# Designed miniproteins, single chains, part 97

Each design is a single chain, and the fold is of that chain. pLDDT is the mean over its residues in the fold that is shown.

## One batch from the design tools (miniprotein)

Design m3589
Fold by ESMFold2-Fast:
Structure m3589 (fold): chain A 69 residues (1-69)
Amino acid sequence: SSMDKQQAQQLVQQGQQLLQQGNYEEAAKLMEQALSLVPDYKEAWRLLAAAYSRLGDSKKAIEASKKSQ
């Protein structure tokens, strides 16, 4: 729904701020929440891949990166 998309966008904006601050774990959690609402949100997948990469989770980073395409 449009409400789910708006909620997901807000979560992505908050997650972007956390990524910029170096809080990769919390950023990943917010991106996962956004993707639970909008599974095809490419920007959220791209940012999730970045967070997982910073956390050292190579497998999850690769999977998220593929979903961002």
Scores: mean pLDDT 89

Design m3590
Fold by ESMFold2-Fast:
Structure m3590 (fold): chain A 72 residues (1-72)
Amino acid sequence: MEEQARQTAEQIVEGLESLGAKLSEEEKEELKEQLAELILQYRNTETPSADARGDAAQPIVQLVNEAYEKAS
């Protein structure tokens, strides 16, 4: 599960780079770690309701948006 979360985080970071986000190697590693943790929390949500999934996904969306803005 943790490995899958890390793989998903890597794909998200690669996607941001493809969109023109200029991240340093250190920024990429930090973002991958933060995204992997948030993704793992999302997957470990006990109640798979739309509201619970939305709440768990919101930090992931915010982190991705912040990283893109800082890199732009």
Scores: mean pLDDT 70

Design m3591
Fold by ESMFold2-Fast:
Structure m3591 (fold): chain A 58 residues (1-58)
Amino acid sequence: MEEQLQLARRYRELIEKAIKNGDKEAAKEVIEDWLKQNPNMTEEQKKKAIELNLKNKD
C-alpha cells in the first residue's frame, strides 16, 4: 500500500509539473497512464478525473 501511495504521488507531481509548464497534452497523457492502472474506475469517472486534474491550477 505504501508503494501504491508513492506511485500515486509521483503521478500527481508529474501532472502538476506538466500543467505548470503549460503542457496540458503531457499532463493528459500522464493522467491517462495513471488511470490505466486503476481498472475499477468507470469511463465517466476517468473523464472527470482528467478534467479536474487539468483544471487543478486555477
Scores: mean pLDDT 68

Design m3592
Fold by ESMFold2-Fast:
Structure m3592 (fold): chain A 84 residues (1-84)
Amino acid sequence: STEEKIAELKKELGKLGLETLFAIADQKAGKVSPEELKAFAKEKAAKGQEIIKKLKELGVPEETIKTAEAAMEEAVKRALAAAA
């Protein structure tokens, strides 16, 4: 169903957020370089944008989309700041 597809995409988007959080933590622990964190943040941002596009196509409300986009932008900004 459309509802099941939306639920799976939201789950995938949440997973990207957690992966970004762990990447920032690993960089702070010295396990990854700033350059690796920047590359990772850009890759996750691209994947997040594709998921958001699919959510829009499935009719997810604009307010929910705006909230998800803002959260993704903030996560990317934090990762890039940590990598600077």
Scores: mean pLDDT 82

Design m3593
Fold by ESMFold2-Fast:
Structure m3593 (fold): chain A 93 residues (1-93)
Amino acid sequence: HMENIKKAQELVDKGKKALEEGNYEEAIRYFKEAIRLDPNNPEAYELLGEAYEKLGDRVNAASAYRQAAIAYENLGDTEKAEEFRKKADELEA
């Protein structure tokens, strides 16, 4: 459990670097792997959504933001949950 959380955070950091470098497909792979190891981290879903938006993939971006909203809501962060629900709705409009 703890080893998976630490590895997931290392993958999130690698994904963030890939996003900064414009390597959006690489970033997506890192964030998906991070989510697989720690499915409860809302930041990984948020960043996955951002990476999909950069590629123009609105459907997968909306899906990732809805998952971020669920993860934030599960942590009691209702403001962040509402923010990401709105982002997903705007992409599906």
Scores: mean pLDDT 88

Design m3594
Fold by ESMFold2-Fast:
Structure m3594 (fold): chain A 86 residues (1-86)
Amino acid sequence: SISDLIDSLNQGRNQSVSTLINIVMQAIQSVRDGLSDSQVQRIVNAIQSSRNQSVDDLIRNIVRSSQDLSDSQRQAIADSIRQFIS
């Protein structure tokens, strides 16, 4: 669900924005086969546009870019983020 995605991203809240970007990018790559090219592009664009913003802005932009994803797609991303966060 969207709540699981938010929770997984908030586990990275105390990381630098560049560290959280790397975690989310690795998570997206690991679940890429379950996403369309347009869905991947939206998330990547949200991440890149947030490079010079706060961690809170990065989290908000990733959540917004994931609104069109299915619950199972969001869950796969959330699980992968948790795996890479340590």
Scores: mean pLDDT 85

Design m3595
Fold by ESMFold2-Fast:
Structure m3595 (fold): chain A 73 residues (1-73)
Amino acid sequence: SAMEQELIAQGAELYREAIRAEEAGDLETARRLAKESARLFEQAGTETARLALQIAVQEARELGLDAVAEALE
């Protein structure tokens, strides 16, 4: 649905902001944004949202951004 797509889009944007925050050394902001990102993906509740969250966790780990990766779980 349009609502689910909007939640996924918002979750993805907050995830990108979380990545930028951790790369800048702002771990408090990174964790907060990553947790909000995960909540939006969970609220969407679709298989697409679940896969998007899984990919986000993997990407954050591959980038060495452990604070974001942990906060997304």
Scores: mean pLDDT 89

Design m3596
Fold by ESMFold2-Fast:
Structure m3596 (fold): chain A 75 residues (1-75)
Amino acid sequence: MLAEAAAALRAAVEEDRKALEENREQFAEVLELLEKALEYARRAAEALAAGDVEAARAHLAKAAELLRQAAEILE
């Protein structure tokens, strides 16, 4: 009886931990996409400062694509 109760509690804790791990993986993926988007936005700003409008446009397009991917994961 007591050993069975202890085993059930341990199983429930492990199930909760796995659910948190799965959510953490989704969070990590979203954060990575956001960090990459910020890096491309920074590169776009640098390109604009250098007068390279075409490079800036390309970097902004990539940042927008990464933001869209992050939004899709959050759905």
Scores: mean pLDDT 75

Design m3597
Fold by ESMFold2-Fast:
Structure m3597 (fold): chain A 76 residues (1-76)
Amino acid sequence: GEELFKKAKEYYEQGKYEEALKLFEEAAKQFIENKDYVKAAEAYNLMSRIYLEKFKDVEKAQEYFDKSLALQKKAM
């Protein structure tokens, strides 16, 4: 999960937002499998931000924000 998360951040810095989203999604899935809900929530939160800020996709931003919030509740 960690290596995919780092690579996703690198693609984000390069402006490769679609590639970043794919890697954040894969990282989140691996974090969930490992019960690392805090890091999975962080990945979904970054995806929400990309959809809102870069794609102006409010519905996708809300979807991933809700996924992040649900995982934060599991981490508590």
Scores: mean pLDDT 87

Design m3598
Fold by ESMFold2-Fast:
Structure m3598 (fold): chain A 60 residues (1-60)
Amino acid sequence: GLKEKLLELIGEILRLIGDIFELERSDLPEEEKEAKLKELEEELKKLKEELKEVDEKIKE
């Protein structure tokens, strides 16, 4: 149901935040870090938008 999807999205967001922290602390070249960080930030934005849509459906 919608509640299970909400929890799944929250879990995915938390994992992405963790991946961002690991990337920040990695020894990767700065150019690769910037590219990967941009991809992770775009994915995080999409998940936040999906979370908002699911939350709105639960409230209706």
Scores: mean pLDDT 81

Design m3599
Fold by ESMFold2-Fast:
Structure m3599 (fold): chain A 65 residues (1-65)
Amino acid sequence: SLAQSLAALDAEIAERREELRREAEELEREAREYEKLYEETGDEELKRKALALEIAARLLRAMIE
């Protein structure tokens, strides 16, 4: 049945979305860690790294929304 096949695909898509959501959460956590290091050191390379991780996390979230 097409309806059953679509339901199976929806379940797989939901699983993949959850995986990407966890990856985005990990990137967001890393970004916060680099931002804190930047606050301590003033090293602009750390700020750029934090921003890059935030952008990556936002792109992952955009793919699942």
Scores: mean pLDDT 86

Design m3600
Fold by ESMFold2-Fast:
Structure m3600 (fold): chain A 86 residues (1-86)
Amino acid sequence: MERVFAVHLKSGTLKLYDPETFELLETKENMSLEEAKEYLENELGYKIVGEQIGEASLGLSLEEQKIAQKLLKELKAEAVLLLERE
């Protein structure tokens, strides 16, 4: 199973990162968070299994929340999504 962190910036930029190496895998620009979620699920075939929006967390373990909060702070992001595909 493949795992990815998707980071949505307030500017409308979506960035995908490898969850182990933090290597940048993809960048998309000019997307709302809703458009980004649709792109990830419908175009790339990912399943959104967790999200962090500010201090609100859904579907993330405590360790995953720690990583997501770090990404939000360092990248000045709006949201971090945890993605999986088969």
Scores: mean pLDDT 83

Design m3601
Fold by ESMFold2-Fast:
Structure m3601 (fold): chain A 59 residues (1-59)
Amino acid sequence: MEEEIDKEAEKIAKENVEKVREYLLSQGFSKEEADKFAKDVGEFTKKIYREVLKKQRER
């Protein structure tokens, strides 16, 4: 279960990272800046989704 939750959260975070990076690049951010911000968003998203999924499964 822990492994499944982690994989799901990583999947969602990766998709969000790609979308945020694309968006920032379209707004004129450099690739380095876009990658850095997208990575931070991805890590935050992974943590949030991991907690959400854990709570949903404990319902």
Scores: mean pLDDT 77

Design m3603
Fold by ESMFold2-Fast:
Structure m3603 (fold): chain A 68 residues (1-68)
Amino acid sequence: SIVDEFKDELAEVYALARELNDKETLKKARELSQQGHDAVRNNDMEKIKKILEEVKKLKKELEKKKKS
């Protein structure tokens, strides 16, 4: 489900950000987590999809930072 994908992607972002000691990205991940949980509670599938795309974007940014 999209909710499971959101949880999995968010968990990977937290793990990568902690590994890199990236406090700024951890803060953004927490904000997206709150927005995502609100969307899930409201059964707003369109919003959860948009939040998931932003989480995936953060993951790509962290992966680039780790590679550098």
Scores: mean pLDDT 85

Design m3604
Fold by ESMFold2-Fast:
Structure m3604 (fold): chain A 66 residues (1-66)
Amino acid sequence: AEEAAREELARETGEKFGKLAVEDPELAKRYLPPEEAKKLDELDDEGRYKLGYELGYRAGLLSALD
C-alpha cells in the first residue's frame, strides 16, 4: 500500500512537471536549480518532458516519505 501510494504520487508529479516543462518551460525553470534550468533550453519537447518527468517523479517520491 505504501509503495503503491508513493509510486502513484511520483507518477502524477512526474506527469504534471513533464507537461509543464514542455508547455511552459520558463515557469518550469523557476522550480529547477540553475544548471537543470539551462538544460531545458538545450532540449527538444521530448527531452524537456523526460527531464521534467524525472525531476517531478523524484520530488513525488521524496514527498511520500514519512
Scores: mean pLDDT 76

Design m3605
Fold by ESMFold2-Fast:
Structure m3605 (fold): chain A 70 residues (1-70)
Amino acid sequence: DKEKLEERKKRLSEVQAELDKQMLEEIAKIDERTAAEGDPAAGAARRSQLQKDTIEELTKKMREIKKEIE
C-alpha cells in the first residue's frame, strides 16, 4: 500500500529529526562537561552510551510506527 509506505516514511523522518536534534543537544552537554572535568575518556564513554541509547529509542519508535500503520 503506497499510502501506508508514505505515512510510515513521514513519521519515521519526523522521529529521526527529533532524535537527531536531541542527540546533538546532549552531545554538546557531554562535551562541555568533559572539557570542565578534563577527562576525554569519560566523555567518549558518555557519547558512546548516548549514541547506543538513541539507536535503541529510534528502533523502538520504528517498531511502534510499523505496528500502528500496519
Scores: mean pLDDT 78

Design m3606
Fold by ESMFold2-Fast:
Structure m3606 (fold): chain A 106 residues (1-106)
Amino acid sequence: KKKEAEEYYKKGLEALRNGDLDTAIEYFKKAIELDPKNAKAYLNLGRAYDLQGKYEEAIKWYEKAIEIDPDNVRAYDLLGHAYLKLGDEEKALEWGQKAIEAARRR
C-alpha cells in the first residue's frame, strides 16, 4: 500500500538523519518492496551504503534510481562521486557528463 511505503520511507530518512545506517537501509528496502517506483527511496538507500563506505553497493542503487527517474541530476552526481571513491576516474567523468545532460532536460 502506497501510504505504508511513504511511512517506511520517512522512517528511513529519520534513521539516515540520526546516522543509524543499518536501520535506514532496512526501512528504505521495505519502502521499495511496497512502492518499487519510488526513485527517492533507491537514491537514499544508495546514500546509506555510500555513508557506510560500501561504494559498489551504493552504485547499484543509484543506477536503479536513474532507471526510474532518468532526469534525477543528483543520482548522476552521486554515481560520479562513488566511482571517484573507487578510483575509477573514467567512469566518474562519464557520469558527471550525464549529470550535465540530465540538467539540460529539466
Scores: mean pLDDT 87

Design m3607
Fold by ESMFold2-Fast:
Structure m3607 (fold): chain A 84 residues (1-84)
Amino acid sequence: MKSPVELAKETKDDNKLALLYAFAIAFEESGDYETAKGVLEEYIKRYPDDAEAYRRLAKVYEKLGDFETAEKYRQKALEIDPRI
């Protein structure tokens, strides 16, 4: 059985990747920040202009204690959509 992160890395199906993004949100809300991080990182490789995905990734890194990477992704989200 492959982990959600492994499935995100291997999937070329946009619908499946969108489903994994929904799971990443669920993992973030449940406190599984490592799984949320991995899925969101694969998601942004396919959707590099999704400001909300970068904002969520910044929050996940902050929860993991990586404040430097969190700020980097927060700034990236603001560069894409300064209203978020």
Scores: mean pLDDT 77

Design m3608
Fold by ESMFold2-Fast:
Structure m3608 (fold): chain A 65 residues (1-65)
Amino acid sequence: MEEVKKYEKKIKENPNDYKAWFNLGKALFKEGKLAEAREYYLKALELKPDDEEVWKALQEVLAAE
């Protein structure tokens, strides 16, 4: 939960920080919250659609569902 709270604060301060959305997604993926992780990866891609690392993470979530 510490990682989730950290990135939630960053998003509140700067909602255009795609790395904060991506890191929040990764933290939720580690907790097994696959649907939430997917949604936050999609938010990161809305801000930076050419990010290959986020696309790979999204593929991992989809494979785990």
Scores: mean pLDDT 79

Design m3609
Fold by ESMFold2-Fast:
Structure m3609 (fold): chain A 57 residues (1-57)
Amino acid sequence: DPVVEALRLGEEALKAYKEGNKDKAIELFDQAIRLAREAGDEVLAKNLEYLKKKIEE
């Protein structure tokens, strides 16, 4: 299920960020956003983009 995989990647991205690996977190968010869009879940994709933007700031 690509929606479940996108959620899993989002959780891994937050874990990477907490561990101090910002580059890895951004990479994982990009993968999660792609999967959410491929699944047609635009709401999830936008929420993941918002979290990525906050991490980049």
Scores: mean pLDDT 86

Design m3610
Fold by ESMFold2-Fast:
Structure m3610 (fold): chain A 70 residues (1-70)
Amino acid sequence: SEAEDALRKGKEAFAQGNYEEAAKWYKRAIELATDPEVKAEAYRGLSAAYGHLGKPVEAKKWLEKANELA
């Protein structure tokens, strides 16, 4: 699916240390996801990316959204 493709691209960017690009793809996965598990994983990825970008308030916000879906 398009959501799973966006999630995969986010993970690839994150693995490369490209946290800004990872955040972009995780946001896209969130927009496209209809499966709560895919959406939760994208929220966790976005949280981790923001953590690496030095944005702890945003990181916590997205992690809380992931926990609501788990």
Scores: mean pLDDT 87

Design m3611
Fold by ESMFold2-Fast:
Structure m3611 (fold): chain A 55 residues (1-55)
Amino acid sequence: TEEQEKEIKTIAKLAMEASEEDKAYLAERLGLDPETVTEESLEKALKEKWEKAAS
């Protein structure tokens, strides 16, 4: 839903503003490389996780 997309974007933005350690931790939990993670890749991974939870 639109609410889920808004929440995902907010989480991704906050994660990118967090410390390097927190950002790396979140990236690894989402199956991303912490060294190459971007806000866009976090949004995509979070959306996939959210879709999985909604099914």
Scores: mean pLDDT 74

Design m3612
Fold by ESMFold2-Fast:
Parts: structure tokens; C-alpha cells; sequence
Structure m3612 (fold): chain A 57 residues (1-57)
């Protein structure tokens, strides 16, 4: 979640998606799922963003 968050803060949303996906594979957390949803939303992948956002709740 720290690596994905850093990529997101740097505006590299494609890298953020990749890093959050790897973090979720190791341990799914609310923070990682919300981070993935946010990065997907920034990329315009709205349906996927909604799916992971709901999964985080």
C-alpha cells in the first residue's frame, strides 16, 4: 500500500494500479482496495473502480 500510494501521489496511475494489485495479492486490505479504485478512476476505468471501491466496503 505504501508503494502504490507513492505512485498515486506522483501521478503515475498506471504504476499505482500495478503496485496496488501486487499488494492485494499478498494481503487484501481496505486501504489497498480503495487505492486501486482511486487509481482506476483517475485512468477513466470507472466500472472497475466502482467494483473495487464496493469490495473495500
Amino acid sequence: YEEGKKAYEEGDYEKAVKLYEEEIKKKPTRENLLGLASALSELGRTEEASKYGRQAL
Scores: mean pLDDT 80

Design m3613
Fold by ESMFold2-Fast:
Structure m3613 (fold): chain A 71 residues (1-71)
Amino acid sequence: SAALAAVEEAMRAALAEVLGEEAAELVVRAWRGEELSDEEAERIAALAEANRAALEAAAEALRALAERLAA
């Protein structure tokens, strides 16, 4: 759907700002239900732990956007 695509794009952009473009693509792929390798998953987990506060803020903003677009 157009709303889902917009949320994916916004999430990718926000994650790229915090984690870098390569890590953001891996997170978006996982969110789509794609399987990541163990190494990719561990890398993303480590980056998420290091950037937890920024990611929590971004996630809250993206959840609000998703709800607005779904309405």
Scores: mean pLDDT 76

Design m3614
Fold by ESMFold2-Fast:
Structure m3614 (fold): chain A 90 residues (1-90)
Amino acid sequence: EKERELVEKFVEGLVAAGDSRAEALRTAGELFYAVGHPAAPLALERAAEEFEKRGDLEKAKELYLRAAEAAEAHGDEERAEELRKKAEEL
């Protein structure tokens, strides 16, 4: 819940600055990943879902794999496996 709130506040700021929701989620996720924040897998997965909805399957697949890397970095191997499976099924 706290991670979800943090992601939404950051995304709202980027969207207000002119980004699309998909790009805002990607920017937030990559920044959280770069600084080792545990919100990174959630932001990257949500970015992947937004690109998938837009029909950008290559970018969605890339972001699901990035979300899996972030989940592994935080010790969540089960979540990483599920995210890789989502990428493989695209």
Scores: mean pLDDT 84

Design m3615
Fold by ESMFold2-Fast:
Structure m3615 (fold): chain A 63 residues (1-63)
Amino acid sequence: SLIDEANKLIEQGKKFEKQGNYEEAAKLYNEASGLIWEARPDDVETQNELNEKAKEAKKKAES
C-alpha cells in the first residue's frame, strides 16, 4: 500500500540522516509526505511532520 511504501521511505530517510547524507534524507521525507497525501489527504499532521523533517535535513545538507 501507499502507507507501507511511505513508512519504508521514512525508515530509509532516518538511515541516511544517521549517515550524514542529509540531501538524500530530505528527498525521502518529501516522497513519503507525498504518498501520505495521496493515501490520507486529511492526515495533515503527518504530512507537516514529514515536510518539517525534510526542511531540517535540507538545512543540514546546505550547512
Scores: mean pLDDT 84

Design m3616
Fold by ESMFold2-Fast:
Parts: structure tokens; sequence; C-alpha cells
Structure m3616 (fold): chain A 56 residues (1-56)
């Protein structure tokens, strides 16, 4: 399950990788939603799944 800390890590990695500003803004919106509701978008979840192996 994705955590707030994991979302923050993914955003940092994407910034370092040169992801488009639009993608970063979308993920920040998903992080704010997660703080309020505990829900993430399917887009944010897929990005997390892609980057999760880098933690392990």
Amino acid sequence: MISLEDLEKVIEWLKEAGAPDETIEKLKEDMERFKKTGEVSEEALKIYEIYKPLIE
C-alpha cells in the first residue's frame, strides 16, 4: 500500500529525472487528496508501482 512518504519519494525521483512540470503538479494534487481522504489516483499508484523496486 502506498504511503505519504512513498509519494514524496516518487515526486523527488521524478523531479531529478526531469519529468514534466504538469506531471509533478498532478502528483502534488494527488498527495493533497491523500492527506484529506487517504485515496490516490490510479495514475499516482501506477507511478509508485514503477518506482517501488528502486526502494527494494
Scores: mean pLDDT 70

Design m3617
Fold by ESMFold2-Fast:
Structure m3617 (fold): chain A 69 residues (1-69)
Amino acid sequence: SKEEIHQEILRLIGEILRLIGEILDLELELKKEKDEEKKKELEEKIEELEKKREELKKRLEELSKEYDK
């Protein structure tokens, strides 16, 4: 139903916002980091979270199109 799609959209928005917050925290940590190995670890973790964010954004886009039908 449209109501179920709406609830799933809100859930996905919440998950995306949580990931954005985590990415921003890691980016701030990366700016302060002086150890090259720790920088690589932070960059890799940021990349993994960005990939997850893109997956959720794609799902959100699909559900938004279904909601607008």
Scores: mean pLDDT 85

Design m3618
Fold by ESMFold2-Fast:
Structure m3618 (fold): chain A 57 residues (1-57)
Amino acid sequence: MANPELLNKEVEISMEIIGLAVELTHDTGDKEEVEKRIEELEEELKPIQEELAKSLA
């Protein structure tokens, strides 16, 4: 069974990435900092998604 805490964490990180991606569509400064933050969140998401994938297989 998938861990509900891991599922919640995946959703939370995914939502944060979406929010940051929306920020990149605005004419905002510090786009490099936002892009770096997205990369960090994607790296954090990888082990969570791998664990969830194992639970679904």
Scores: mean pLDDT 76

Design m3619
Fold by ESMFold2-Fast:
Structure m3619 (fold): chain A 55 residues (1-55)
Amino acid sequence: LVEEAARLLRELGSRMPLDEAVRAVLEWLIREQGLSREEAERVVREAIDLILKEK
Protein backbone atom coordinates (compact mmCIF):
# COMPACT_ATOMS: atom_id res chain seq x y z
CA LEU A 1 0.00 0.00 0.00
CA VAL A 2 2.80 2.47 0.89
CA GLU A 3 4.56 1.61 -2.41
CA GLU A 4 1.29 2.15 -4.32
CA ALA A 5 0.80 5.51 -2.59
CA ALA A 6 4.40 6.44 -3.47
CA ARG A 7 3.77 5.60 -7.15
CA LEU A 8 0.64 7.76 -7.19
CA LEU A 9 2.47 10.64 -5.48
CA ARG A 10 5.24 10.49 -8.10
CA GLU A 11 2.77 10.36 -11.01
CA LEU A 12 0.49 13.12 -9.68
CA GLY A 13 3.41 15.22 -8.42
CA SER A 14 4.75 15.40 -11.98
CA ARG A 15 1.45 17.00 -13.10
CA MET A 16 0.45 19.13 -10.07
CA PRO A 17 1.91 20.74 -6.93
CA LEU A 18 2.94 18.24 -4.24
CA ASP A 19 0.31 19.44 -1.73
CA GLU A 20 -2.46 18.73 -4.28
CA ALA A 21 -0.93 15.32 -5.07
CA VAL A 22 -0.86 14.50 -1.34
CA ARG A 23 -4.54 15.47 -1.00
CA ALA A 24 -5.50 13.31 -4.00
CA VAL A 25 -3.64 10.28 -2.61
CA LEU A 26 -5.23 10.82 0.83
CA GLU A 27 -8.70 10.84 -0.78
CA TRP A 28 -7.84 7.69 -2.78
CA LEU A 29 -6.70 5.87 0.39
CA ILE A 30 -9.86 6.84 2.29
CA ARG A 31 -12.42 6.28 -0.51
CA GLU A 32 -10.93 3.38 -2.51
CA GLN A 33 -8.83 1.57 0.10
CA GLY A 34 -11.19 2.19 3.04
CA LEU A 35 -8.61 3.67 5.41
CA SER A 36 -9.39 6.11 8.20
CA ARG A 37 -8.01 9.63 7.86
CA GLU A 38 -5.31 8.88 10.47
CA GLU A 39 -4.27 5.67 8.67
CA ALA A 40 -4.24 7.44 5.28
CA GLU A 41 -2.07 10.24 6.69
CA ARG A 42 0.41 7.69 8.07
CA VAL A 43 0.59 5.86 4.72
CA VAL A 44 1.21 9.15 2.88
CA ARG A 45 3.99 10.12 5.33
CA GLU A 46 5.65 6.71 4.83
CA ALA A 47 5.27 7.05 1.04
CA ILE A 48 6.92 10.49 1.06
CA ASP A 49 9.77 9.11 3.21
CA LEU A 50 10.19 6.22 0.75
CA ILE A 51 10.41 8.65 -2.19
CA LEU A 52 13.00 10.81 -0.38
CA LYS A 53 15.15 7.77 0.51
CA GLU A 54 15.21 6.63 -3.15
CA LYS A 55 17.18 9.75 -4.15
Scores: mean pLDDT 78

Design m3620
Fold by ESMFold2-Fast:
Structure m3620 (fold): chain A 58 residues (1-58)
Amino acid sequence: GLAEAEAAAAKGAVLQLKGQAEEAEKLGKEAVKGLTADQADEAVASGVDEAKKVAADS
């Protein structure tokens, strides 16, 4: 669902920052499976924002 996609997008962004691109790509593909375009866009935006907070320790 959307919540799982948001969590996967956030984890994928963190893995990208850690240089684990293959794992991040796998999570991204799984996260958007079965979502509408709007839901996928929202999940990515939410995940990126969450990853920025984690990375910045804000």
Scores: mean pLDDT 65

Design m3621
Fold by ESMFold2-Fast:
Parts: structure tokens; C-alpha cells; sequence
Structure m3621 (fold): chain A 86 residues (1-86)
């Protein structure tokens, strides 16, 4: 429904803003803690899940399926990259 799409878009914006703020804080500190790695990866995972749901609601089933298949590898790659800066 249009209301469900609007709610998902609002949540994607909110989660994206949280992720951006956390990354900006990390950049200022020049160091990343394990807690910050876990929080960034969790927010990125939530953003991926919301994006997959949005694609499904828009009838973009192929994009949803591709992103769902790629999501574990994307999150693992993000974690590995962030852990280099611990």
C-alpha cells in the first residue's frame, strides 16, 4: 500500500541518518571500537532489510532477490573493512 511504502521510506531515511551520524563520529575519533563496528553492521543490516522490503512492495522482485542473496557477503565485507581501523 502507499501508506506502507511511505512508512518504509521514512524508516530508511531515519536508519540512514543514524548510520551517517555514527560514521561521522568514527571519522572524527580516528579509531573504531568493537561496539561501534557491531552497531554500524547492525544498522547496515537493518537498512538492507528495509530496502529489500521496499523493492518487494514496488514489484521490483528481481532486485529484492539479488540484494537478499548479496546481503550476507556485503555485511561480512563491511565488518572486515571496519575492523582494519580498530
Amino acid sequence: SDAEIAALEAEIRAVGAQLQALLAKMYKDGKISQKEVDEIVALAGRLLDLTIRLYELRGEHAKAAELRAEAPALLAALRAELEKYQ
Scores: mean pLDDT 87

Design m3622
Fold by ESMFold2-Fast:
Structure m3622 (fold): chain A 81 residues (1-81)
Amino acid sequence: MTPAEAFLARLARDVAAGKLPAGTRYTIDELAKETGASKEEVLEAMRRFEAAGVARIVKDGDKIYFELLSLEEALARQAAA
């Protein structure tokens, strides 16, 4: 597990545990700064969590956000796939 993947996994668990609000967003720049990982490593980790249905990637202008989904939304996405 990369440092970026470990950090994103922690955020997803904190949302599931009610410690962090669903819909919380982080930019690639914020995640790279927090983890010490490259922007490329952060983006790859974000894509893996989006594929797992626990987060979504949102583009707003030239910024890319990682948005954490609620447990209910994550389960609904898994059921729809």
Scores: mean pLDDT 78

Design m3623
Fold by ESMFold2-Fast:
Structure m3623 (fold): chain A 68 residues (1-68)
Amino acid sequence: DLEEQLKELEESLKEDPDNAADLAQLAHLYAKLKKYEKALEYLDKVLKLAPNSESARKFKEEVEKKLA
């Protein structure tokens, strides 16, 4: 259940708003829902916390390609 996973990650982020792993999971879930703008928002937060994350940079490029 994607809705339940989103809610659990949102609750985790209330406890730890800088949890890059939870932010990355939210980005992946929004991409699965084809909500690419939301996925980019969360990926930008991941990259702010971990600017050298090659996996996050690559995933952002893939999501941006879906919007083009």
Scores: mean pLDDT 81

Design m3624
Fold by ESMFold2-Fast:
Structure m3624 (fold): chain A 120 residues (1-120)
Amino acid sequence: MVKITESGGGTFKEGSSVTLSNKVSGLDFSKVTLSWWKQKPGKGEQFVASISPSGKTSYAEEVKGRFTISQDLSKKTSYLDMKDLKKEDTAVYRGFAFGISEETNLPVMYEGEGTEVTVV
């Protein structure tokens, strides 16, 4: 069974920093692409950052230089380090894991329930 557990959300002051974490179980973490997406009220999900199994990273333009995605293979956890928080960063942040199902050998996507970040 795949389980995704997110943490690190809360209420933060503009200009502060926070690290979100996404712990993934039930997948081969070395073969999983991990990504973070954000959703604001009344908007669709927007890409934030991703990290591939090879460690290649990708970022949305609005977060380049402020956010850093990383992973710890031993802990099966991805991190989103959010620096210089702005009021526009206020959203629900959800971790996604893209991998291969061990049962079907087909591509699957798993998502967490999300963690809320409010910048005041």
Scores: mean pLDDT 81

Design m3625
Fold by ESMFold2-Fast:
Structure m3625 (fold): chain A 92 residues (1-92)
Amino acid sequence: LTPEQQAEVDAGVADIVLAVASLLIERAEKYLKEGNKEQAIKDAEGARKLVDIARQLLDRARPHLDPATYARLEAGIDEVEAKVDEVLEKAK
């Protein structure tokens, strides 16, 4: 793979990982509304780990990614991170 092709693959994997993290956060928010703090924390912590993976993939791909794709993935990571923090704070 060229560096550009490798960056495209890494960005694609980051997109998939971020989509799974988003589903975990949606489930965590639902558990929190139902009073199941234990499961909400578990799902939020899972989403945090996936966001960390997505960030590592995005950082590796950054030198060879187009700016629009980078900005979109960074915004998605920031959005999920904010929701993780919100769920964990509310679950205290």
Scores: mean pLDDT 88

Design m3626
Fold by ESMFold2-Fast:
Structure m3626 (fold): chain A 71 residues (1-71)
Amino acid sequence: SLSKEALELEMEAGVYEIAGAVALSIGDKELALEYYKKAAEYLEKALELEPENELLRNNLKATKEKIKELE
């Protein structure tokens, strides 16, 4: 399980991932990119606290791929 601090960071990342997906669904790729970058920042901080957590690692990889596709 995530530490409480890591969980809070992952929850923030989740909010930005949802916001990014919504922005993308309405065609706002620039806004989606900004939100996915924020999600990646929070996931990276969570992963620093729990470096062995595969779920965080996989979520970060997926988010970085979304960023790459939108750049």
Scores: mean pLDDT 85

